# Designed miniproteins, single chains, continued (4): the designs that were tried, part 12

Each design is a single chain, and the fold is of that chain. pLDDT is the mean over its residues in the fold that is shown.

## One batch from the design tools (miniprotein)

Design m12382
Fold by ESMFold2-Fast:
Structure m12382 (fold): chain A 111 residues (1-111)
Amino acid sequence: GSISKEELFAFLKELRERLGLEDVTSDEELEEGVEHLFTLFDLDKDGTLSKQEMLDFLKFFDRDGDGKLSLDEVPGVAVFLRLVPNGEEAKKLSDEQKELLIEALEELLSK
């Protein structure tokens, strides 16, 4: 499948609320995260991310190359997507929040 900017924004907004981070970043900051991801990984510039482009995004953070995100890689993903504003706030993420973020991204890739 592929995902549009609107679909990705809606997904990340729901994920942010589920993580209890809705007061940590604004919708405007989250929109910046979506635009940043599409700028770097939407190679066709068609306004959608393919499954391959989404996998390329995850591989950018997957240092061990096993095709899955580890808990140590989640802070970088959260900052990149603007779910948190900076690395200091990302360090405050619990292991349960990190696991939920990984599970949500894996579910997105399965659609």
Scores: mean pLDDT 77

Design m12383
Fold by ESMFold2-Fast:
Structure m12383 (fold): chain A 78 residues (1-78)
Amino acid sequence: MKMKVIVTITYIDKKSGEKKEERFEKEFEESDLGDALQWAFDKAEEAGKKYGGEVKGVKLEVDEEKGELKLEFEITSK
C-alpha cells in the first residue's frame, strides 16, 4: 500500500520576522519507510541551508485513516 509523506518546514523570515512554511509531499510504499524518512530529512537539511539556520526539532505524526506520514521541522536562526 502507498503512503503519502508530508514534510512541513517552518522558518522565520528575517525581513518581516513572520513565521513561514514550506510543504513537500511524496508517495512511498509502506515497505520503503527508511527511504521516506531519508527523503524527509534531506528536505529539512536543504531548508536549513536555504534559510541560514539549524533544524531545532522534528515532530512525527501518522494518520492511519488517510495513509499519511507527517514530519514537521522547525528552522531556527540565531
Scores: mean pLDDT 77

Design m12384
Fold by ESMFold2-Fast:
Structure m12384 (fold): chain A 76 residues (1-76)
Amino acid sequence: AEPSQEWIDSFPDPEIRELNRLGVAETREGRREALVEMVRRALEAGVLSEEQAIELLQTVEGLSEEEAREIVREAL
């Protein structure tokens, strides 16, 4: 993810920051967490509907429908 390096550096917890700098944020779990946060902010801002977020996650990130729905659900 493009914002991942700045996002890693923004963590207040040094331990989490160090783990993410070691590439943990590039794992499936780290990527998922970043996507959940981005989707949450977009839904709160009203720029995306839940359905649009699911479609974008499938098209842009290459996720399955079930994975996209789970990310949107976690963002709510």
Scores: mean pLDDT 66

Design m12385
Fold by ESMFold2-Fast:
Structure m12385 (fold): chain A 63 residues (1-63)
Amino acid sequence: SLEEIVEALKAADKDGDGTLSLPEVIEAAEKLGLDPKELYQALDVDGDGVITEEELKAFESKI
């Protein structure tokens, strides 16, 4: 579910800086059995290769 995706993304933030790099998104996608590109597009990221806490919250609000 979408909640499982959000939890996996939060767990992938190994630096604890509130941002997710592309490698961390790939790791989360692999744990969920998803295509990293599909997950990246679902988060509506502006293509900078970093997912911020604000972008993650925006994704949650679209549920």
Scores: mean pLDDT 69

Design m12386
Fold by ESMFold2-Fast:
Structure m12386 (fold): chain A 88 residues (1-88)
Amino acid sequence: SAAERARLEALAIDRGAELLVAAALAVPGSLEERHAFLDALAARILEGSQAGIDELPPEQQAEARQLLEDVVARARARAKAELEAEAA
């Protein structure tokens, strides 16, 4: 269902944000450097996921790619916001 999909996406974003914050906090440096690290890590996640998407039936690849891009973008945005809040 749409509600079940939304719940799973929210859980993926929440868990993704937690992992991204933990990874960024392991980087010594400024808030700006941690944000740059998150941008680089998000790009690497998308690149690393391409092989898995390519294994899907062709008719499912575009939807899977869009879903992954949306989840990664939202997790990254949330992680950046959490890092900014903790730095204040």
Scores: mean pLDDT 85

Design m12387
Fold by ESMFold2-Fast:
Structure m12387 (fold): chain A 100 residues (1-100)
Amino acid sequence: KEKIEEIIKLVEEMKNAKTLEELKKISKRIKDLIDSIEDENVKKEIDEKVTQFEMAKAMAFLHAQSSDPNGQARAAALDAIADKLAEETIKTAKELKEKL
């Protein structure tokens, strides 16, 4: 349960990350915590959700760095998707925590 609570806190930090470097640093900490979860089903479900959120957030940063006006619009759309995925990840983690 404690490890899942730490993952939830780190997902919130990851949502507020300002750079790709910070995103990767937080992601590594989350992955280390996920790898330490003994329940393989809980581990797999959290890992899948976190991976989807990380990919969306990373793509948002990459598009935001583009000088193309369409890149800025794509970055905004990807940030909205990342926010939704972060909320879904936190909800899933809370539900799985209650089962442990």
Scores: mean pLDDT 81

Design m12388
Fold by ESMFold2-Fast:
Structure m12388 (fold): chain A 103 residues (1-103)
Amino acid sequence: SKAERLVELLRRAAELLEEKDPLSAEILREMAELAENLDEESLLEIEINAGILRIKGAVKKDETLIRLARAAEEAARAIYEGDEEAYERALRELEEAIEALEE
């Protein structure tokens, strides 16, 4: 499912950040758990967590973290709203941000 794919990508991002940025990795794992049962409350919590990651990325000048957080939020919202086009765009951006973490 779309939610399962988002969960998979968020867990992958957390794995890649675990040693370099354990706090961001923990937040991404929490977002993945929330995305498993996506409703209005879990979407709000994902948006809050993505906001924390964006603020952290801005302070640390980590553009990849900002892109990752934004893409994850947009993907979760697209799943909740049933917007297939927005989901595909957000998922692609999320995959590109994760690829940047592997470099």
Scores: mean pLDDT 89

Design m12389
Fold by ESMFold2-Fast:
Structure m12389 (fold): chain A 88 residues (1-88)
Amino acid sequence: SVMQDRIIGLLNQAKDAIKNNSPKDEVTRLLDQAATHAVTMARLEGKLKVADEISELLLKAKRKYVEENDKKSAIKDIDKVIELVRSM
């Protein structure tokens, strides 16, 4: 769907921003936008457990990058969200 493509696009932009050492505020903005759209989509489809999992994974990815500078773990959590969005 157009919304899935948009969410995946935002998540891939966040991954690229992390790989390129972009400012933490930029990565946070991209992840928060992706979370808002993905959680809304999952809730509209009645997939409340998926909505919660997406929210938790993106919050974890944000903390890993912003607080711990752990790029690999942040990207891994983002990749899990991409797979969840693809399966919706």
Scores: mean pLDDT 90

Design m12390
Fold by ESMFold2-Fast:
Structure m12390 (fold): chain A 70 residues (1-70)
Amino acid sequence: MSQEELIEKGIELLLKKEFAGARVVFQEVLRLYKDAESIIKALEEVIKTSKDEEVKKEAKRLIEEIRSKK
């Protein structure tokens, strides 16, 4: 599975409010590809486009977690 496909899977889980699953997927993407920028960019797009405050809040928490690891 490509980095792009894994990021899309994480976003889909996030939008479904499967927050634990989304977090695991994004952590795995970071571990395998070591590209925090691509994950952060995708999460920033979710914050911009989502109408759901819980989804936005979780996306923001995930960005902070990813930034704190490097």
Scores: mean pLDDT 82

Design m12391
Fold by ESMFold2-Fast:
Structure m12391 (fold): chain A 88 residues (1-88)
Amino acid sequence: SEESKLAAQTTGQVLLLAAEINQETDPARATALRQQARDLLLQGIESIEDKKARIKALNAQIAALKANPGPFTDEDIARLNALLKKEK
C-alpha cells in the first residue's frame, strides 16, 4: 500500500543516517545525526493526513525499530507508542 511504501522510504532514509552515524568519528556530530533521524521519523509520520494510514505507519515503524533499532533507544520507541495511543 502507499502507507507501507511511505514507511519503507522513511525507514530507508533513517537507515542511511544510521550508516552515516556508524562512520562518524565525532561524538557530537553523531548525536546531531541521531536527532535528525529521530525528527525525520516523527515528521514523516505526523505528515500523514489519513488517520488509518498514520496508524499503520506508526505500527510499521515501531515493529521496524524493535527489529533493528540502530541509533534509536527504547525511549524513542515509547514516543512512537504514545503517538499511537493518541490516534485511538
Scores: mean pLDDT 72

Design m12392
Fold by ESMFold2-Fast:
Structure m12392 (fold): chain A 74 residues (1-74)
Amino acid sequence: SEEETLEKIKELAEKFYNFVKPHLSEEDQKKLEELLKKLKESKDPNEAERLFLQMMAFVADKDPEVAEKALKEL
């Protein structure tokens, strides 16, 4: 269901954030946290997916190795 898809995206995004957080600067942590907050408040799985892709792209641009490791741990 769309509700199950939305909850799964939120779970994955939170796990991703928690994994990458210690590898990011305080400024980058705040930017990523803002994206996660918007994602957690979303009621649309398509919006949540776009926000999660933005989070992944943001981290991959800063540290591609950390992004790859995070995705393998999900």
Scores: mean pLDDT 87

Design m12393
Fold by ESMFold2-Fast:
Structure m12393 (fold): chain A 87 residues (1-87)
Amino acid sequence: MVVLSPEELEEEIERLRELREEARREGFTTDGDIVLAVMAREVGLSVEEIRELVSDPREQAVLARALFEGLSREEAIERARRLRERR
C-alpha cells in the first residue's frame, strides 16, 4: 500500500483537478460522469470499459481510492470487483 505524503497528495489533487476541469470542458457535467472520465484517463481505459467494470457508486469509490493510492490498473479493478463478491 502506497502512503502519499502531504506534498504528494496535494500534487495528485491538483492533477486530478486539472483532469476534472478538462472533462467538464468536454461536456461531462454530472459528478459521476466527471469522476468516470477522470478514472478512464488515469488508467488508459475508455469510459465504456470503466462503466462495465464499475457501474455501482461504491465500486467507483473503491476504484478511485486504489488508483489515487498508486495501485496499478489491474489491482484497482480487482479491489473494486471484490466488493461485488461480498454482496
Scores: mean pLDDT 64

Design m12394
Fold by ESMFold2-Fast:
Structure m12394 (fold): chain A 70 residues (1-70)
Amino acid sequence: AELDAHLDELAKKAGLSPEEVTALRRQLDVLREEGWSDEDLRKFLDSAVKAVKNGREHVAEQRRAAALAA
């Protein structure tokens, strides 16, 4: 529940879609099965949410570059 609540807070602040939240939740479950601590999982979520947000900006720039090259 604590990690799920943390993910929900980060998702709201970063404007993540429900699909992006679901994907992060699945990754969190995999890492939890591998024995990651809650502290490490929180650090992963902070980094992953930031990467998703930054990736959206990079995808937009890449699409503009591709449109100019076509």
Scores: mean pLDDT 72

Design m12395
Fold by ESMFold2-Fast:
Structure m12395 (fold): chain A 96 residues (1-96)
Amino acid sequence: MEEEFRNLARAAAEVVRETREAIREGASDREVAALLTAALLLLVAARTVAPEEALPKIDEAIELVKEAGRAFDAGDRESAIELLERAEEILEELVE
């Protein structure tokens, strides 16, 4: 993988993990929304420099983070955490 893509994907994975931990610890809706926004911005940036073979996985990670945001807004914190865990797993595969 190109260094820029790997660095952005790793940063996105870290923010996704922080978001998951924040939800688990009962962080404010504002804090969780800010972390979700940061994760999406990093994922979109990673997508712009992604190699073609990584595009399906980065698109899946983007959709999982968006679904996690919707679950969190609906009050389903457990589903939000599970969706973020799946996104983190995909991103960790991409940074190897």
Scores: mean pLDDT 87

Design m12396
Fold by ESMFold2-Fast:
Structure m12396 (fold): chain A 62 residues (1-62)
Amino acid sequence: APSPAVLEAEELIALGRMAFALGDYELAERQFTRARDLAVAAGDDRTAAEADELLAEVRAAA
């Protein structure tokens, strides 16, 4: 079963995507950064990589 940290990271990615769609780049960056840190701590390289790609997108848009 996925760890609580991985589930929280996935939820933060979903919330960050919503913030990004609404133009709240500051909130999106905070949520993706937290998701990335949780995924890294849990050893989930796939979710960490997804969060890093989303961070690059928000930084390019801001």
Scores: mean pLDDT 85

Design m12397
Fold by ESMFold2-Fast:
Structure m12397 (fold): chain A 74 residues (1-74)
Amino acid sequence: MKVSKETKLKVFEKADKDGSGTVTPEDLRELFRKAVAEKGNLTEEQRALLAIASAATGPTITKEDVEKAEEIPS
């Protein structure tokens, strides 16, 4: 699944509420639930969340992990 780097970074920044530069999978799940509730359908944000989640290798996700998500094949 391919999404723009800008979309992934925006989603990451929304999940990074404290500005620490890291988010947890739980932060991403919360954002995903809100997006589904508001739109009722899959959105660009939901696709970005899936790409970021696929790049996650540990308990936290960083901007570097978001950048690596660009390499995920469609």
Scores: mean pLDDT 65

Design m12398
Fold by ESMFold2-Fast:
Structure m12398 (fold): chain A 85 residues (1-85)
Amino acid sequence: AKVHLEITDKNGKKVYAADFASGESKEVQLAAGNYKLSLYGEGTYHVKVTDSNNKVVADFDMASGESKELTLADAGTYKIEIFKK
């Protein structure tokens, strides 16, 4: 029922991990830099990441077992929202 999300930094260090129900949003505090998002669940999910000014910084589909790169220009609070497709 839930999907597992992991975020790793450019050095491979895990900086965030959480389980999301479809349509759930969670906030995370991240520094500026290059990250990798990895998703583990069933099928395909839509992942949206929004900064504290409501600007969309990532908006893509991910299949279970996929990883996508994420570059953040600014340190701050980001909202992650995941929807099952």
Scores: mean pLDDT 86

Design m12399
Fold by ESMFold2-Fast:
Structure m12399 (fold): chain A 83 residues (1-83)
Amino acid sequence: SQKELELKKTKVMMRAMGNLVDADLLIRNSKDPAIRAQAQQLKAQLDELIKQLKNAKTMEEVDEIAAQVDALTAQINALLKQQ
């Protein structure tokens, strides 16, 4: 249903926004320029996924975007461990 689709989009959006906060903190606070550069690339990829999520019309499209968001979460967590 449209209500289930919108709820799923909202939950994925909340996860993506959390990742944006973490990436932005890495960009602002990391002393390692290599970590800052990688965080900037991950932020750009998250911004693109957020645009795709807003335009997603099916549960399958949302699931595909969610998998990509979760992959970027793993990369951001790896950068956080390097601090």
Scores: mean pLDDT 89

Design m12400
Fold by ESMFold2-Fast:
Structure m12400 (fold): chain A 80 residues (1-80)
Amino acid sequence: MSEEEIREFLRYVFKNNDPLTAEILLDTFVRHLAEKYGIPEEKAEEMRKLVRQAASADPETREKLIDEFIKLYEEAKKEA
């Protein structure tokens, strides 16, 4: 349940933090995932971009961006 764990964590961070704090926490989280799973920096930057967009998005757009984040993460992890 790695995908659901990430989804729940992202939702928790966005719910319990202001947008700027959420961006900082999740930029650090993406760096941690990239280091742990050998994700290329180009894909890690795409993941950070999705996080930054999600932090300031409405709830519906945020859920779509979280879905895109998880898809990129699983693709990157499978290739690493």
Scores: mean pLDDT 81

Design m12401
Fold by ESMFold2-Fast:
Structure m12401 (fold): chain A 66 residues (1-66)
Amino acid sequence: SNAARARAALAEGERHLALARETGDPAHLYQAQRHFVLALLLDPSLAPEVERLGRELHALARELGV
Protein backbone atom coordinates (compact mmCIF):
# COMPACT_ATOMS: atom_id res chain seq x y z
CA SER A 1 0.00 0.00 0.00
CA ASN A 2 1.05 3.64 -0.40
CA ALA A 3 0.91 4.03 3.41
CA ALA A 4 3.41 1.18 3.89
CA ARG A 5 5.69 2.59 1.15
CA ALA A 6 5.44 6.05 2.73
CA ARG A 7 6.48 4.64 6.12
CA ALA A 8 9.42 2.82 4.50
CA ALA A 9 10.50 6.07 2.78
CA LEU A 10 10.22 7.95 6.10
CA ALA A 11 12.41 5.29 7.80
CA GLU A 12 15.03 5.54 5.01
CA GLY A 13 15.05 9.33 5.40
CA GLU A 14 15.62 9.00 9.16
CA ARG A 15 18.43 6.49 8.50
CA HIS A 16 20.17 8.98 6.17
CA LEU A 17 19.66 11.79 8.70
CA ALA A 18 21.43 9.59 11.32
CA LEU A 19 24.26 8.86 8.83
CA ALA A 20 24.70 12.61 8.21
CA ARG A 21 25.14 13.10 11.98
CA GLU A 22 27.57 10.17 12.25
CA THR A 23 29.72 10.98 9.18
CA GLY A 24 29.27 14.75 8.73
CA ASP A 25 28.65 14.02 5.02
CA PRO A 26 26.01 16.43 3.59
CA ALA A 27 25.24 13.95 0.78
CA HIS A 28 23.17 12.07 3.38
CA LEU A 29 21.10 15.23 4.00
CA TYR A 30 20.18 15.25 0.29
CA GLN A 31 19.13 11.57 0.50
CA ALA A 32 17.10 12.24 3.68
CA GLN A 33 15.26 15.15 1.98
CA ARG A 34 14.51 13.00 -1.10
CA HIS A 35 13.00 10.23 1.03
CA PHE A 36 10.96 12.66 3.18
CA VAL A 37 9.49 14.24 0.01
CA LEU A 38 8.63 10.76 -1.32
CA ALA A 39 6.92 9.85 1.98
CA LEU A 40 4.79 13.01 1.82
CA LEU A 41 3.83 12.37 -1.84
CA LEU A 42 2.77 8.79 -1.01
CA ASP A 43 0.90 9.70 2.21
CA PRO A 44 0.02 13.40 2.74
CA SER A 45 -1.28 12.56 6.26
CA LEU A 46 2.43 12.28 7.27
CA ALA A 47 2.81 16.07 6.76
CA PRO A 48 3.21 16.88 10.52
CA GLU A 49 5.88 14.15 10.96
CA VAL A 50 7.72 15.15 7.75
CA GLU A 51 7.61 18.83 8.86
CA ARG A 52 9.17 17.91 12.23
CA LEU A 53 11.92 15.83 10.53
CA GLY A 54 12.44 18.61 7.97
CA ARG A 55 13.18 21.07 10.78
CA GLU A 56 15.70 18.58 12.24
CA LEU A 57 17.33 18.16 8.79
CA HIS A 58 17.52 21.97 8.37
CA ALA A 59 19.15 22.38 11.81
CA LEU A 60 21.74 19.68 10.98
CA ALA A 61 22.43 21.29 7.56
CA ARG A 62 23.26 24.57 9.32
CA GLU A 63 25.50 22.71 11.79
CA LEU A 64 27.39 21.07 8.88
CA GLY A 65 27.76 24.45 7.12
CA VAL A 66 25.50 23.75 4.10
Scores: mean pLDDT 89

Design m12402
Fold by ESMFold2-Fast:
Structure m12402 (fold): chain A 83 residues (1-83)
Amino acid sequence: GMELEKKREELAEKIKKVLLERGVPEHLAKAVANLVRNSPDIEVKEELLKALEEGDIEKIKESLEKLGAHPNLIDKVIEALEK
């Protein structure tokens, strides 16, 4: 329903915001937000947001892999976060 769609969009925007605040380039942050928006796995999205807020690089990588992120996208996001 509309509530689930709203939660999906809110999670995508929160994840994008945290990535941008941590220095991830806008095009990579948008790519991750798009994966979050298009994935049905709400639990994995919430795990990614928590890992980003905690700075848990291993959990960020695992969550992105679960969302179906391409290895090249994962590598670039992790590199940006480690700066």
Scores: mean pLDDT 81

Design m12403
Fold by ESMFold2-Fast:
Structure m12403 (fold): chain A 86 residues (1-86)
Amino acid sequence: DKDKQEIELEITRLDLALDYIKQGDTEGAIEILKTLLDTTKLPKEVKEKVEPLIKKAIEYLKQGDTEKAIQLVEEARKILEDALKK
């Protein structure tokens, strides 16, 4: 299932971005999240829910608001996990 495989890859990349944020590597986290947006091949319904959250997370990381960025990435991750159950 191509859709399931792409969702699993996105979750892995979000987990890597969260690790970078938690380590204080804001630039590394932004790079991963930007790459995610540029290479996203998610189903349209899932993409429309996740993409705005990732864009806002990048904005908050640029502002130094890591707590809000983490919340948005975790919310995006939950949407992807819920999509895997279908």
Scores: mean pLDDT 84

Design m12404
Fold by ESMFold2-Fast:
Structure m12404 (fold): chain A 109 residues (1-109)
Amino acid sequence: MEDKVVFAGFVKPSESDRSAEALATSAAELAKYLYETDKSVFEKTEYPDYTLYEKELTREVDGKEVKLKLIVTELKGASEEDVEELKKEYLEKAKKEGAAGAVFVEPAP
């Protein structure tokens, strides 16, 4: 099994002209960008099987405040099944928070 990095973006929907799903995807991509350029901007929590990086941001889109949550999860020796379960868990978590969610996975560097 290979180490994986899971990127997630949550967006609490505003009455903006942009799709909340498109904004969630952009948030997940921003999480990757910040993870690769400056990990220190995240709140880091280490667990035995994974490391979690979280950051909350407020942005203005179309004159409305949008809350973004950026999540990066480093998984060590995870199976494809573990990765798919984590993706589902993040999408369910976004839904529980009243947010749109997007998740993608890459090999660890």
Scores: mean pLDDT 78

Design m12405
Fold by ESMFold2-Fast:
Structure m12405 (fold): chain A 81 residues (1-81)
Amino acid sequence: SAARLAELDARMAAIAAAIRAGDMEGAVTLLKETLDSEPELPEEEKARLKARAEAAIGDPEALQRVAMEVYVRLRELIARA
């Protein structure tokens, strides 16, 4: 799963870059794609995290916090696989 962790890190870097560029819609889209890339994450949890990302679209700091929460959660799942 080292390759999957590297992929997650690359996805998180892309999300952070979109937020810094002010591309909030792009950042939310990348976050949703990142959530959908993890088959072990429950669909209800994906839906809740996607909703929180959408709610944070007007707040770069809030969206960065959602991205961090997603990173920690997906890293945990990948490490267990």
Scores: mean pLDDT 86

Design m12406
Fold by ESMFold2-Fast:
Structure m12406 (fold): chain A 78 residues (1-78)
Amino acid sequence: ERAAILEKIRELEREVQAKVDELAAKAKTLDEIRDEVLKLTREAQLKVVALLYGEEVAKRVGELIDQGVSLPEAFEAA
């Protein structure tokens, strides 16, 4: 169970890296890359939370992040 979840987390990390590399190849400015990387990182972190704790916890963490709470604080509160 834990090993399967860790494999899914590593898969998500690889997907984020692949998307960052694709954005770096397509984007012409560092600002565009930065904004998209932050968005992709947030999406990947919410998927990790869903894998570890379920979709309901991931939704709650996402709501708190949308309100301006940092990811570690949102996760602690969820």
Scores: mean pLDDT 73

Design m12407
Fold by ESMFold2-Fast:
Structure m12407 (fold): chain A 62 residues (1-62)
Amino acid sequence: MEEEFDELLDKYAKLKGLTPQEREELRAFIKKRAEIENLPYVEALKRWLEDESPELLKEFEK
């Protein structure tokens, strides 16, 4: 896995208080979405975060 993808996913999971199971389900969902849309995993996650948590994405990018 790309380190940036895992780091961003971990930050979101911690912020939202996701269980390990919920984090794994989200990870699988984003990866499947990325494969279907032919996107890098980190890019697919960033697009998803733009709708769900734009504040976190902005803070991560500084």
Scores: mean pLDDT 75

Design m12408
Fold by ESMFold2-Fast:
Structure m12408 (fold): chain A 76 residues (1-76)
Amino acid sequence: ARELVEEALRALDAGDVEAARRHLREAIEELSKDPEKNASLLSGVQAALDALDAGDVEAARSHLRTILEAIREQEA
């Protein structure tokens, strides 16, 4: 899921909102295989998608950065 969230953030930085949405939906599919373990990450990715659907790219970017920090802490 980390690579998909990183690709989504890069897509947003490039102005490609549709690519970001695709990557985030794919991340949700991966995380949903173990929803108990990934509940916090799933919530964050859903919040980012909801922000994009509302047209709030800055809020989506903020949510994605928070998710990446959480993933990095778990991988440490």
Scores: mean pLDDT 80

Design m12409
Fold by ESMFold2-Fast:
Structure m12409 (fold): chain A 109 residues (1-109)
Amino acid sequence: MKAKEEALRYAEKVRELAERLLKEGKLEEGLYKAVMAVARAIEIAAEKGVAGREEVLALLEEASRHFEELMEEKGLSEEEIYEAIKELIPLLEKALYYARKAIAADEAA
């Protein structure tokens, strides 16, 4: 598979797993929103490359605000956040790996 197609595939798996974890009560709603923003940023980066950078940065800023709200307002520790998303981490790492390869190919063109 091409890097772009793999990035989109893993971003979709992140979204599906995050929705399932939310429905099972295993993922806090704010953390779900943060993960969904990151997955969307990966999709845009893979699809648009450098042309999507402003949209990607806006989504990453949105994700950062959700993480800050979870830590500041709900008192979640970094360890609690890590444990809550640990099943998502391998899928996020794969999505990011392939998105990086897709962006590098776009920049080389």
Scores: mean pLDDT 81

Design m12410
Fold by ESMFold2-Fast:
Structure m12410 (fold): chain A 82 residues (1-82)
Amino acid sequence: SLEEEREYLIELAKKAGLDVEEAEKLVTEALTALRRQDFEAAIRAAEELKRYVEENAKDTEAGKELIKLMDGLIEFARSMLA
């Protein structure tokens, strides 16, 4: 579910040592956009979260997993626009 996915992404952000409030904002924005089928907004939010993780936590295992999950979200959303 999106609720379980949200919880998992926030836990990864916490493990990566990221600012939880900023990560929660970006995760919520991306998942809310997906729920609304606003795939362009979902891509933007996921790319922003990915950039934030790459700048602050790219060398952590949790950060690498977050980047991988955001890449998957971006790929899915792009496929819906094609």
Scores: mean pLDDT 85

Design m12411
Fold by ESMFold2-Fast:
Structure m12411 (fold): chain A 89 residues (1-89)
Amino acid sequence: VEEWLKKAEEAAKAGNLDEVKYYSDKVFLYGYIVLNSPDYKDPELGKKLREYARKALLLYIEVVKNRPPSEEDIRTAEVTVDAALPGAK
């Protein structure tokens, strides 16, 4: 997961939207699958996966809007992650 996040960050620096989307989607989907598994009970790993998903979403927003994430973008990312990856709070 961290490797995919790093690749997304490198793609974002290069302005490669397709690669940012590809790796960001992988990070988000992995977190979604793991945290929504019925037997998943590790809150610490959950926090880490939610952090990675949030970072991936913010990278995507930054590249799409061609500017640093605003406070509203950060809040939107947090709400999106909380909705998709339960137990974020």
Scores: mean pLDDT 73

Design m12412
Fold by ESMFold2-Fast:
Structure m12412 (fold): chain A 70 residues (1-70)
Amino acid sequence: SKSYESMRAVMDHVIDGALATDPIKLLEEARTNGLERIEEITKRSEEDGKEAQKALDEQMARAEAAIAAA
């Protein structure tokens, strides 16, 4: 189909454009946008991990208290 060929050509053009981009410019974009995003995700993941650990510790304390009360 002509429409599928047109979409394929557009995607190939975008990919070729990205690959033909100055390697230094591509690296700077990866550093500025990609690495900063990764850092934000990592910080959020660490915070989520702390909340999960706190909940687990509290559940263990409650289980021990329940056993002692039984």
Scores: mean pLDDT 67

Design m12413
Fold by ESMFold2-Fast:
Structure m12413 (fold): chain A 95 residues (1-95)
Amino acid sequence: ADISGIENAIKETEKGPPGSTSSGTSIGNDGKQINTTVTKLSDDKLKISSTTSPGGSVSSGIATTKKALKKSGYDIISIDVDLDKQSSTITAKKK
């Protein structure tokens, strides 16, 4: 998986005030693109919304996003999945 797009979006969002957003594109282990929007909810909390390209796995998108979050020093708080939209929303808090 290529997590660089999500990692960069996290770093850019961290620099801004609460309400800041950044977007990035990553590649899951299935080779499909994941489009991600990171939103800063508070100084220690992020919301990450991801959509997997058609034919891709939502679970691969979630795994890719979790890896980027954990590498960036975040614990996962919640995961919401919308299979009809091939999307997920993850809330994470900085440790």
Scores: mean pLDDT 82

Design m12414
Fold by ESMFold2-Fast:
Structure m12414 (fold): chain A 108 residues (1-108)
Amino acid sequence: MEEVKKKAKEIREKLQKNPTVKDSDFKDKEAVRYLVEEVLDKLLKEGYITEEQRDRILAAVDKALENDKPELKGLVLSVITIPNLAKEAGIDPRTLLDAILAEMERLL
């Protein structure tokens, strides 16, 4: 768990500086999934999403992490950066998450 948290922090800091999707960011799938859960839990607590929507996106992320398509990897990393993207764009985080979920389900 401590190692997973450390890797998650490293990935987050890297994405904050440069939101470019890289294959190396997916070497630790457990750390990536931990970051997704952390972001979704925060959005749920803040009232932006429902428990059903959180569970649905987690299921899509789990399938995406088992897939080798670069587009799916990019969408998973986009979930992690939603709070920053929403703030920068002045858009509701739920709107971005719904778009990402729809695109993941289309590609799966």
Scores: mean pLDDT 70

Design m12415
Fold by ESMFold2-Fast:
Structure m12415 (fold): chain A 57 residues (1-57)
Amino acid sequence: AMAALVAELAATLRKVKEEADRIFERGPVTGEDAERLKELGAPIGPVARQLTAADLA
């Protein structure tokens, strides 16, 4: 379960990085771009916290 969560987080982070890089290369970052990245990344925080808590327990 934890290994699967780690793999999912890594895949999600990679997608966020790719999208951010493309946005920066395309031109100035817009508010819409920032909102999309926030939405895409929003689940990462809680999941990472759960992973850390479970790993420590």
Scores: mean pLDDT 70

Design m12416
Fold by ESMFold2-Fast:
Structure m12416 (fold): chain A 72 residues (1-72)
Amino acid sequence: SSKIEELIKKIEEKVGRKLSKEEKELIRQLVNAEEQGVLAVIKGDEETAKKYQELAKELKKKLEEKYGTSIP
C-alpha cells in the first residue's frame, strides 16, 4: 500500500534512521486498522468500526510515544 510506504518514509525522515521489520509491521497494522475502520463506518458496521478505531488509536499512541512525533 502506498499509504503504508508514505507513513514509513515520514517516520524514517523524522527519526533519522531506517525502521526495523518489527516497526514497519506495527505501521502496517496501524494503516490496516484505520482503513478497515473507515470501511466499516461506510458499511454501517458499528461493532467492527469501533474495534478497528480502538486498535488504530492504541497503535498510533504507541508509535507517537516511541518516536516523539505526531502520526497523521
Scores: mean pLDDT 80

